Designed miniproteins, single chains. Designs and how they scored, part 57

Each design is a single chain, and the fold is of that chain. pLDDT is the mean over its residues in the fold that is shown.

## One batch from the design tools (miniprotein)

Design m1971
Fold by ESMFold2-Fast:
Structure m1971 (fold): chain A 65 residues (1-65)
Amino acid sequence: SEIDKIIEEAIEKMKGKTLEEARQIFNDYGKKIIELAKKRGYSNEEIKKILDEFMKKVDEVLEKQ
């Protein structure tokens, strides 16, 4: 999907970045995702689910264990 592509682009751009740079990318792409989802007629609940999935993927990339 278009939103999945945006999420994957954001994750790819976060690779090799500092935590501060990665959080800036997350904020910028989060705004793009929200605007696109609203334009496509997604509900607030659907948008929340998309953002939760995006945040989880970001945590997986940035969190070390």
Scores: mean pLDDT 80

Design m1972
Fold by ESMFold2-Fast:
Structure m1972 (fold): chain A 80 residues (1-80)
Amino acid sequence: SALEAVLAAGEAALAEIEAHPDDAERQAALLGALVQRVIDNPAVSDAVKLEIARLAVEALRTGDYLGALRRILALVRAEV
């Protein structure tokens, strides 16, 4: 399903971020790609899309890409 594809992409992004903890540019790019997949997915509610966008903005401000991605995955998983 479309949500399962987003979850799989997010889990792959999480593994990449965990493998590259010192590569902030790569972490930001991986988070951005996942956020775009979620926003473009009609199966995700508008409320969840807005919360995910807020989490992405906070991650850019704080540098906590790993924490943001884990929270985003939890939100997407709760939609299924």
Scores: mean pLDDT 82

Design m1973
Fold by ESMFold2-Fast:
Structure m1973 (fold): chain A 79 residues (1-79)
Amino acid sequence: MEKELEEAKERIRKAAEEATEEALKLKDTKSKDELQDFVVKKVSEKAREELSRASPEIRPELVQETVREVTKGVEKVYE
């Protein structure tokens, strides 16, 4: 269980980092609101995938990780 939770959190974190980097590459052609929506959408899609495969016991922690990673990505977009 602990390993499952750790691996799922890592996958969500990597997806958030990749989505944020991709959004920052689009900063010259898209508004900050559009970049925020892009990050939120990509991270939410990955989180939904991970939650569908996760044990019920770890789902609350994966939701918390998702919120944390989305917040970090959005903050970077506004810089």
Scores: mean pLDDT 81

Design m1974
Fold by ESMFold2-Fast:
Structure m1974 (fold): chain A 79 residues (1-79)
Amino acid sequence: SVEEEVRKLIEKGETAEEIVERLKVGPTFVAVVALEMGDEEMVKEAIEQFRKDHKEKKYKGKVTEEAVERLVEEIEKTI
């Protein structure tokens, strides 16, 4: 599955940007998989990639920005 491929690339030490480009998945999907793995650093990296992509207007709408903010809040509560 795509989720298994994301996990494999995270375990290999690939960056969130490389995973997104190679597998054609959204950075938020990488962040969710990393969160399930307990990889806090990868979650932060994937969220930063989403913010960069949003700044470049690759993602439209406030809903996606709110989803990222909620994910960040959940991570901060878990730390």
Scores: mean pLDDT 73

Design m1975
Fold by ESMFold2-Fast:
Structure m1975 (fold): chain A 75 residues (1-75)
Amino acid sequence: MEAELRAGAHAAAVAGFQAVKAGVVSAEEALAAIDAELAAVPDVVPAEEQERAREALEYARAAFEAGLAAGAPVA
């Protein structure tokens, strides 16, 4: 579950980074979307899964920021 959530979050971060590179959304908008998902975790994710969901989203955010800093797709 945790690895699957992290893999899904990474895939979402890669998709978001590709959308930013394609000019579909700004980097600020993509990061804001991830932050909105993090804020929604207490409301939409069961309590027993909230920690794992938050970790997966935090991983996605960090991967996205690293990709932007490197000027390359998230690896």
Scores: mean pLDDT 67

Design m1976
Fold by ESMFold2-Fast:
Structure m1976 (fold): chain A 77 residues (1-77)
Amino acid sequence: SSLVEALVAFAERQIRATLEEKRKTLSPEELKEAVRRMGEAAIEFARLLAEDHLSPEEVERLVRAIREYTERLIEEI
């Protein structure tokens, strides 16, 4: 689904932007928490936008993609 790809791409950009901006001022532990919280916020926002436009299976794929991306970024900190 083009909508799933668009929402994943949007979420990934927001999570990475949070990492890049906050790495300048936060400790590694605080940075991991900030990235995790942004990942959670991105999932909530994506679910809200997708509520009437995605199947349950597409929502699950969207949430999984955002969580996996967030955890990969946290492991790199």
Scores: mean pLDDT 84

Design m1977
Fold by ESMFold2-Fast:
Structure m1977 (fold): chain A 62 residues (1-62)
Amino acid sequence: MEEEGGEQGRRAVEELLARGELTEEEAEALRERAETVGALNALAKEKKLSQEERRKLAAAVR
């Protein structure tokens, strides 16, 4: 069970949406890939990446 990955992905998308850093279309695409986004977000947080870098990783989700 990779609850942390998927959960973090969903929360990150919602936070970025609330901050106006994502468009609705980008947010919906990222929700589809929440599991992968969560893993990338966990790595980004581990390396203390900026909000811009987190958004870039989310946008580049495979």
Scores: mean pLDDT 58

Design m1978
Fold by ESMFold2-Fast:
Structure m1978 (fold): chain A 89 residues (1-89)
Amino acid sequence: MTDEEIDRLFAEADKDGSGEITLDELVALLQRLAKEHPEEFGEEFDPNDPALRLAVEELMKAFDKDGSGKLTREEFREFLKKLYESMKS
């Protein structure tokens, strides 16, 4: 995934233009990506799984360095890279 792709995904997720992504925006983005790119997310990413929100919340806590409950653009970049790496084993 390129830096420009990550920037576009961040802009799409940041619905309020705050420069930060909320849990709700991140869940919605991941659901969309899993539906559009199932080959990148694998069968383990069910976009309709209610447990997805809980899994995303736990991952956000690992990258939310300031404890705001939101991800900055840089934290989001690291989150996506780590998520992609974990899916590739």
Scores: mean pLDDT 70

Design m1979
Fold by ESMFold2-Fast:
Structure m1979 (fold): chain A 87 residues (1-87)
Amino acid sequence: AFEELVKEAEEWHKANPNAPEEEKRRKVHELLVRLLQALAGLPEAEAERLLAEGDQRALNRAAARWAAAQGLFELADLEAEIAANEA
């Protein structure tokens, strides 16, 4: 659920306050996959496949906006992660 994703992100930041930028970006990607599962009610494998095969930019932007609205991440950081996963 959304509340679980928020709590997991908070706990991860508490445990990893000095995490490298690469690890933070990987965690953002993981949370985006899980957010798609929560939004679409899909299994993890289906959510990951949609990110890879579908319009992942549109899906990732929707997830990024939601995560930013929860105050977990800055929208700019999430947009950078989306851009990094385009190539």
Scores: mean pLDDT 62

Design m1980
Fold by ESMFold2-Fast:
Structure m1980 (fold): chain A 107 residues (1-107)
Amino acid sequence: SERERLVEETVRLLAEVVATAEAYAAREGTPEAEELLARLAAIHADTVARLEALLRGAAPDAEWVAVLRETIARLEALRAAHPQFTEVNAAIDAAIARLEALRARLE
């Protein structure tokens, strides 16, 4: 279904950001990079669980939009809190742009 594809695309986009942060944290070896990775992994896990619940419940578009908006806001806040992590922030910015495009398709 279109909603299953939306879940798959969102999961993949967030997984790509987490993978970028994992590679960065492994290279840098700092507690700050590990904290950024942990927070991105938490955003990924929470968003996946929420979207899968909406898919099972056949939720209306407004609830999908709300989850995507909250995920974008969490990514924007994390980026603003960690401006020094240029490589990871570039991946976050790319993910936000693509999530905004997915949200726009529902509105």
Scores: mean pLDDT 87

Design m1981
Fold by ESMFold2-Fast:
Structure m1981 (fold): chain A 112 residues (1-112)
Amino acid sequence: MAAELAARAAELGRRAQELYDQALRTGSASLMTQSMVLLGEGAALLARAFLELGHPEMARRTAEYGKEVVEQLGDQALSLAQTEEEKRQVERAREEGLRRLEEVAREAEEAA
């Protein structure tokens, strides 16, 4: 349901911000990656909430903005990565987040 999706998105956004702030203080690629994953998931849930409310244009814009944020945070996480394992983990998480957001963006475009 739209209200449940929006509430979950807000919770993920709050947690992502906490992880982002910690990642900047500690230089942790893992925490930055976790922030990226939660922000991407939150954007996808918010976009789906807009779809349920009958606002496909807002859903598409939300998903597209989410993709930009995921790409930017992924670049930051890669710059913090100290090992090949960390780098691979960031790249895999970014690809998964972008794929999810691309699916929601397509659903929104088709619903418009």
Scores: mean pLDDT 88

Design m1982
Fold by ESMFold2-Fast:
Structure m1982 (fold): chain A 92 residues (1-92)
Amino acid sequence: MLEEKKRELEERQRRLAAEAEELGVDEVYERVEEKLKPLEEEAKKKAEEIEKKIKEGAPKEEIEKEITEFLLEKTEKAIELVEEVLKEIKEK
């Protein structure tokens, strides 16, 4: 189930990238890159939290599940940011 969801999100992102190329690659990708910077910051903070939990003896199964859920959540947010950028350009 998780692997299938990940592949679906990746395919959706590729379709959005193709639409962005039709609208003007440079403008769309610059705006998307800027919006992705906060997600990268959040990923670093999450990695530090996970490391602390591991040192405190948290179960490996819980850590792996939390990491997987976090990665899927961030992928969904990235796709939503691309959709938002495309919508803003189309509304102009």
Scores: mean pLDDT 72

Design m1983
Fold by ESMFold2-Fast:
Structure m1983 (fold): chain A 95 residues (1-95)
Amino acid sequence: HMKELIEKAEKLYKEILEKAEEAIKAGEASDTPEELEFGALKQTALILLKEGVDADDVLEALKKIHKLTEEQLEELRSALKKFLEDKEKLEKELE
């Protein structure tokens, strides 16, 4: 289970990061390399969460593919929680 999730997360992260780096080279983005890398990690986490992966499993997989600080882990957890809360609010507002 976890090995497949880690491989999927790593592949997705690399694809997102490559596209973001291409956008910077084309002059389409102004983010720093550090912000770009963390942004790609957050986007990877949200995609996995949308696909039905548990938030804790998402964080564990990301820890395996990238060395995360405690601050970065807390920010990722907060982002995942906010996404789930926003999704619930939208579902309530629409119906």
Scores: mean pLDDT 74

Design m1984
Fold by ESMFold2-Fast:
Structure m1984 (fold): chain A 73 residues (1-73)
Amino acid sequence: SEEELKKKLEEGIEKAKKAFEIDVTTAAAIAARALGLYYGPEYMEKKLDELAANEPTEEEAKKWIEEVEKLAK
């Protein structure tokens, strides 16, 4: 349901923000998985593959977290 999706996105945001304080790559991966819940598993796999190929910047991780926040509203 939409309510279940929103709750999972909110949980993803909290986890990503906590991870961001320790490891930017982990924060980006959590955000990518949350985005995948909205856009679908193929989108999630593509983003996770991109993270495996290149270490994300703090700005990229923050943008992905912010995108999840927008979707959770």
Scores: mean pLDDT 83

Design m1985
Fold by ESMFold2-Fast:
Structure m1985 (fold): chain A 79 residues (1-79)
Amino acid sequence: DSLTGLLQQAEQLLQQGNYAFYVDHDLDTARQYYQQAIQVLQQALALAQRVGTPQMLARLQQGLAQAQANLKKVEEAEK
């Protein structure tokens, strides 16, 4: 299922972004992973509106909000 694959890809990108930001303190790498996660999550949400369950939609929306919030934290830390 392409939707499940996109969700897993987004979760992996979020984990990599979190590791870069919170463990490595690598702001450039963290920003790139969060931006990639946002892109994948937006693609997954567009697909999920046609073929997703309400539970998958909620998980994707939560992931997108988390990625956007963490990207904002990275951008503030770069100032």
Scores: mean pLDDT 85

Design m1986
Fold by ESMFold2-Fast:
Structure m1986 (fold): chain A 66 residues (1-66)
Amino acid sequence: SELDEFKAEAAKLSLEEAVALAAEKIRELHQQYLASNGDPEIKAKINEVKRFLVELMEAAAREAAA
C-alpha cells in the first residue's frame, strides 16, 4: 500500500528525519482532506500516519533513554 511504501522509506532515515517526514505527510493529507470536502478515506490515512508518528516518537524516546 502507499502507507507501507511510506513506512519503508521512513525506515531508511534517522528517527528525527522520519518524525519530520511523518509530520509533513500529515500536513499534506490534511490539505487533501480540505480540498476533498472531508473525504473519510483521507481522514483514515491521516489517522494511520498519526499512529505511525506516535510509534516513531516512542522509538526516539527509547533510544534517547538508552
Scores: mean pLDDT 82

Design m1987
Fold by ESMFold2-Fast:
Structure m1987 (fold): chain A 107 residues (1-107)
Amino acid sequence: LSKEIQAEVTSSLLLMQSQVLLQMADSATKDNAQDVSKQAEKQSDNLEKLAEKLKKEGYPEEAVEYLLKASEYLRKASEKAKKGDIEGAKEYLKKASEYLRKAADAL
């Protein structure tokens, strides 16, 4: 069924995004903190929109909940980066990555 294929594609994209967040955490410095903050905020907004779409389309509630948690951690990462707390930003980016993997597994 086309829905199963869409779930597989979405899962793969979330796993790729999870890896991108880990790369962002590894490369985060005080010199790029403002860019990290803006990118994390934008990705948070995108995940909230994706969660709403998946909820309306009847995907598993657990996957939607994990996407919303990933979005929350990305907002926290953005706030930490904005304040120059690079270590705090890295921790929250890693947490967001973890919840993206959980969302992918729940699809």
Scores: mean pLDDT 88

Design m1988
Fold by ESMFold2-Fast:
Structure m1988 (fold): chain A 78 residues (1-78)
Amino acid sequence: QPPSLETILKFVEFVAEETNMPEEFKEKVKEILKKVHESDGTYELSEEEKEVMRKLLDKIREFAERTPEKKIEELIKE
């Protein structure tokens, strides 16, 4: 089954903490993810929202490169 919205948002919080993500950017990411989830993935992103999601992907890559897989697994396990 696909992960719950709560699980997705919790993962975003971990990425934000480890990469020192700005609070305003984190709020925009959460808002976009909520809209996508509420629309069952049919929500069409604006150009500004696409840029936010591209920046999120860069932060996720930074998080993955900095954080060993074992530590990522420990953060997700609760």
Scores: mean pLDDT 73

Design m1989
Fold by ESMFold2-Fast:
Structure m1989 (fold): chain A 100 residues (1-100)
Amino acid sequence: GIEKVFQEAVEEMLPEAERLYKELENAPEEEKRKAVAELLRKVLERALELSESLPPEDQKFVRELVELVRELLEAEENGDAERKAKVEEEAQKLLEEYKK
């Protein structure tokens, strides 16, 4: 299901995330934020690829969730706290609707 798709995408990227965290330990905060955003975008791309084996309705949900997370990353990069909060609320609502 959808949860397994995102879990696999995250697990595949965890070793790279740990390596980057250690390499960037003393780097400027801006470089750390860019590295995290790039890793998250790779996770989202991988989740979309893995979702191709799911039913069409589940593929649509994964696409919608990926779009919301990309908006969240953009809001965070732009320092838009209001947009970030709104996107987080929309993402939580989408997840709650899927659980029903």
Scores: mean pLDDT 79

Design m1990
Fold by ESMFold2-Fast:
Structure m1990 (fold): chain A 68 residues (1-68)
Amino acid sequence: SKEDLAKNAAINIASLGKYYKLPDEVIEQLAKDTEERILNAETRMEVLKILLEKRDEIKKKYAELKAG
């Protein structure tokens, strides 16, 4: 279901955030935003765009954390 897709995506984004050692509150917010955005997505292309954007956001936050 779309709900299961959204939950699984949120879990995957949270796991990626943990792998990059982001703060817990940042991981929780990214996971929640991912779930909400996928639940509101109307097309498969929107879902793919959301997943790519969230992965890029995590990598960017990791790069910023590593540079500081």
Scores: mean pLDDT 85

Design m1991
Fold by ESMFold2-Fast:
Structure m1991 (fold): chain A 82 residues (1-82)
Amino acid sequence: SSNELEADILEGMIRIIVGVLRLLGYDDAADLIDQALELARQGRLDEARRLIDEAIRRHPDVSGLLTTARDLIERYAELVAS
């Protein structure tokens, strides 16, 4: 379905952001986003948001990438819950 394709595309975009964070040396932020994506898959979106907010607090210099990851994870969670 279109929702399944959109969820796959969103997961791909999130994984690209994780890869970019690792290439830039922000392995801690990348690990937190990976964990947040897994929590979102489990329907644990409030816990996923807490990890992303923690990543932003630790790495405000990449807050734009982290905020984008948050928006994508929230959209992904909505599609997976449907």
Scores: mean pLDDT 88

Design m1992
Fold by ESMFold2-Fast:
Structure m1992 (fold): chain A 67 residues (1-67)
Amino acid sequence: DQQAVNLFAEYLSHYQQQLESAQAYVLGMINDRDPCAKCGNEALKEVIRTRPKEELIRALQQAVANL
């Protein structure tokens, strides 16, 4: 049970990072600028908070496909 909890937390952390990376990259492309670590992360968190789940899932799927 403890192993399952730890594994799940690890997966959540991984998906969070992949989502942030993918959306930061896309935002950088749209703005014709590479996202800075802090600026990109701020934009990503706003998108995660405000965008519908369907859009977030799509971005995550594409990020995972690139792994």
Scores: mean pLDDT 58

Design m1993
Fold by ESMFold2-Fast:
Structure m1993 (fold): chain A 76 residues (1-76)
Amino acid sequence: MTFEQTVQAEKAAARQSLPADVAQQVVDEIDRMEEAVKAGDWEGAKEARDRAAKLILDAPAEQQAAFEAAYAALAA
């Protein structure tokens, strides 16, 4: 998969599996990561990715499992 395909799959998985407000926060952090990568800001990209990961890990177990399942299906 290309970087762009991975980013789109992660955003789609978040929108499908998480509550709308949490999904938007995850998408915003993924967008920030993508922009940082394109700008060559690897530190900013890592920080944005860590924030997105924390939002998912702080979600209830059922929502985290739904995200993993949605991402796996979209990344296939």
Scores: mean pLDDT 81

Design m1994
Fold by ESMFold2-Fast:
Structure m1994 (fold): chain A 97 residues (1-97)
Amino acid sequence: MRIGGLSPALEAAVPGVAEPLTHALLALWFENDEERVRKLQDALGVLSQVTDLSAFADEVARLREAVEEFRTSDKPMAAALKVGEAAVALAEAIRAA
């Protein structure tokens, strides 16, 4: 599965975020967790359109921390799911603003 269409603003703020998000989506898909798959896909839709993340510094910092954990983790699937959770939190913050 390929994550397509993350915004340049998100990729600049959180380098390497696409890989763990792809892993999170695959993990949820194989667990047959349709509700969490849909929630993550909806979040990715929001994040594909974001142009300015300056108002969301805390959520971006948490997502960046989760991506760093994924990159260094001996348990990449668990770490990828944390990246997915942080991405959903960022998308919800953007949607609420």
Scores: mean pLDDT 81

Design m1995
Fold by ESMFold2-Fast:
Structure m1995 (fold): chain A 121 residues (1-121)
Amino acid sequence: MSYQSFLSILENREEEYKRIAEDESLPKELRGEAYAYLAILYALQGDLEKAREYLEKAKELLPEDHPAVLLAEAFIYAAQGDLERARALLERARAVAEKLGILDDYKTLISALEDFIASQE
């Protein structure tokens, strides 16, 4: 998926992700993933301060090696121009998701990140 198409999807769903993230009745994993998607949205928009704030909120709810956390960190590093660190986090996220049997759940995110990294070269 192109990162521009993915950005459009995230922008259209921003209010939904904020509602999910703040709803304490929902599972921590679902809320943490919503915060990770908000971090990715703001990283793609170049708002690195908000991206880091949402990433820290995601890390409060999810393990540091959760694929959503690793991919959100990778988007932030790519947006900062640190493409080597972004690629390392991408490959780590892929490996963790594959080990957990959930790689298919992250294929869209991985494809968008690969396209975003390529756009920064």
Scores: mean pLDDT 89

Design m1996
Fold by ESMFold2-Fast:
Structure m1996 (fold): chain A 114 residues (1-114)
Amino acid sequence: MEEEKLKKLKEGVVKLVAAKAVELQERLGISEEEAEEIAYEVTKEIAIEVFKLEEEEAEELGEEAARLTKEMKAEDVQKLADEGAKLINEAIGPEQTLELIDKIIQKSQELAEK
């Protein structure tokens, strides 16, 4: 993957996962700490499985998602989700973007139910 495309994909996933974690916090009433943990774990897993990043780089990306989740206001959730989806679509196209969004939703929901 081209370096610029990988950068957009990483930024897009961080934004989309963080927005999903905050949405789950509001909808399911999970704690801020639980939402941050979901953002970290989902981002790390996607970084390893989809981007083929090394564990250390995947952990750093997870930490970025957790930090964004903590800093995000409820009013910004839709904007950041839209920005994230746009960045992913620019990097990998619409079909792969939908598959990645579904994977993020599924993994986030599974962790929220634990």
Scores: mean pLDDT 85

Design m1997
Fold by ESMFold2-Fast:
Structure m1997 (fold): chain A 68 residues (1-68)
Amino acid sequence: GLLEKGEEELRRLLKKKKTSYLTPQEVIDALIRAGFSEGVALNAALELMKKGKKTTLEEAIEAARKFA
């Protein structure tokens, strides 16, 4: 679906980043690009920030699915 295609494209872009871990802003931006709403992306980012600062794209998407 649209979400899976956005998720794959994000993984290709993030592979070239200096770090495999996302900042809170990068989590929000990545989730919005993957097709999640701004509200879902923000809530997922806040929840991940509570659990730790070493957030991967996979963890961000899983958190967003719980709020979607």
Scores: mean pLDDT 70

Design m1998
Fold by ESMFold2-Fast:
Structure m1998 (fold): chain A 86 residues (1-86)
Amino acid sequence: SPLLEEHRRRAEKFRRILRYLAEKGRPVTIDELAEATGLSKQEVEEIVNELEKLGLVRRDPEDPNKYVLNPQARPHLDALLEALEL
């Protein structure tokens, strides 16, 4: 189904961003995420904004242009990544 394929593609993009943030363990820019994931800056910004609304990522208190994985999400990261493989 085209809708299921679109859902899986979107889920994979979310997983790539979350995985990168978790691996780096430091605040990162939209530009760095786009380069690392191969996604457009627009796509990364849209995904990061959604992840921020979900409380999975947050802005760095010292630099609001940077994002970090919410520390509270780290214990649940494996379950979150598995859910995004739907």
Scores: mean pLDDT 82

Design m1999
Fold by ESMFold2-Fast:
Structure m1999 (fold): chain A 106 residues (1-106)
Amino acid sequence: MEAEEYARKAEEAAREGDAKKAGEYAKKAGEAAAKEGTEEAARYAARAASSAALASEKSKSGDGADGASKAAKGAAEGGSRESAKGASAAGSSAGGGGFSSGKPPG
């Protein structure tokens, strides 16, 4: 899976202090995780996000922060999707899928 390879590259770049490169690989890991929608890919994207964020903090560069944010978003989407699928499948046996009307504030 591409997310794993990009996460490894992001970690290596972060270790070298290259925040921009770490951010770029983290972004790619996030995109791969969001596209795959698997927990495994989400875990790799989360690792890449952490590495890019640390590199950005260490170098005080914004380049890594942008990639870290995108990787974290991809990880959340991928991991949440797998968890939501499991919960929704189990929930469909326990309830008919009707909810009370929520009151969204304007």
Scores: mean pLDDT 66

Design m2000
Fold by ESMFold2-Fast:
Structure m2000 (fold): chain A 91 residues (1-91)
Amino acid sequence: PLPKATVSREEYRELGKQAVGQVIAEEHAEAEDAAALEEARALAEKLAEELPEEMEKMGKELLEVGEKYNDEEKVKELAREKVKEILEKAE
């Protein structure tokens, strides 16, 4: 369990990065391509470097939804939506 108070910006960024990596990996799992999964990981790393504020915001929102609903599927759904928004912004 993550601390409910005084979560650092770095901790939020790590949560966002993990969510991006997981969502992209799930999308690319259908391809059964190890190279696609590595590209997904590289993209998650790049997004964490280029858009740290967006990663922090996403991490915070995912934590709040996880605490409110205690439902992993809802957290994954939100992560997918937020990752799509971040990818569009990274153009």
Scores: mean pLDDT 68

Design m2001
Fold by ESMFold2-Fast:
Structure m2001 (fold): chain A 68 residues (1-68)
Amino acid sequence: SEELRRQAIEYFRQATAAVKAGDFATAAAYYRKAMDYVRRLGELGDVAGLEEVQGYADEFGAAVKASL
């Protein structure tokens, strides 16, 4: 679960950076990868990992909202 958390966080960071750069196609691709790891964390019942990753998902959402 620690590895899955790190991968989810990294992909959300890359998605957020892509949004800030105006590259929404790349942002969408990284977001989809991040959500695959979120799904795997959910399947493992890693509630703490989901809570940690949610902060980065929220930052991504805020970046999208600010860019539109």
Scores: mean pLDDT 86

Design m2002
Fold by ESMFold2-Fast:
Structure m2002 (fold): chain A 111 residues (1-111)
Amino acid sequence: SLEEEAAEATKRLLTELARAAGAEAEVEIEEVRKLSEDKVEVRAVARLTAPGRPPGTLRVLFTWAKDAEGKLGLEELEVTEIDDEAAALLGSAARLPEIVAEFAPAAKREG
């Protein structure tokens, strides 16, 4: 289903962001809400662990949409909660923008 595809894409994106920061992510999907036939919101929590560092916690709200070709892409990314440990881990990772762009070309538009 679109909901299952969006949940798996959310887990995959958070896992890849964590790896770019030298961390591992344990991702729990809190809510999946279908907005239309081609659009889903996913709420998730990621627990980030890295050797020699305190664990961090990140909560997100991602909006996923299918394009005209049926390909799923990230339309909107919101960080709803982030602790100091997660912020420090992710803030040290130079490749985060490139990884987000692989899932969400449209999310690069910050006005």
Scores: mean pLDDT 77

Design m2003
Fold by ESMFold2-Fast:
Structure m2003 (fold): chain A 83 residues (1-83)
Amino acid sequence: LLSDEEIEEIVKEVVEIVKKNRDDPEKALEEIRKLLEEKKVPPLLTNVLISTVKWGLENNLSDEELEKVLLESLRLMQKLLAE
């Protein structure tokens, strides 16, 4: 599905969107959803990303902590879904 490089690039872009929209979490989630749609990310990975970002924002994770959790979650799901 996605290469490790693509996963790293997606996570970096997601974290940058969160960083720019820290004061408006709903706007951050909207922009992330649009990014994932444009990159044609599979629905299951999109759901994991959105849920993880929402959870991270609700728990006041730093940009660094959010990046780490997103990378770990996506890499795990990708391994489980690899054909």
Scores: mean pLDDT 80

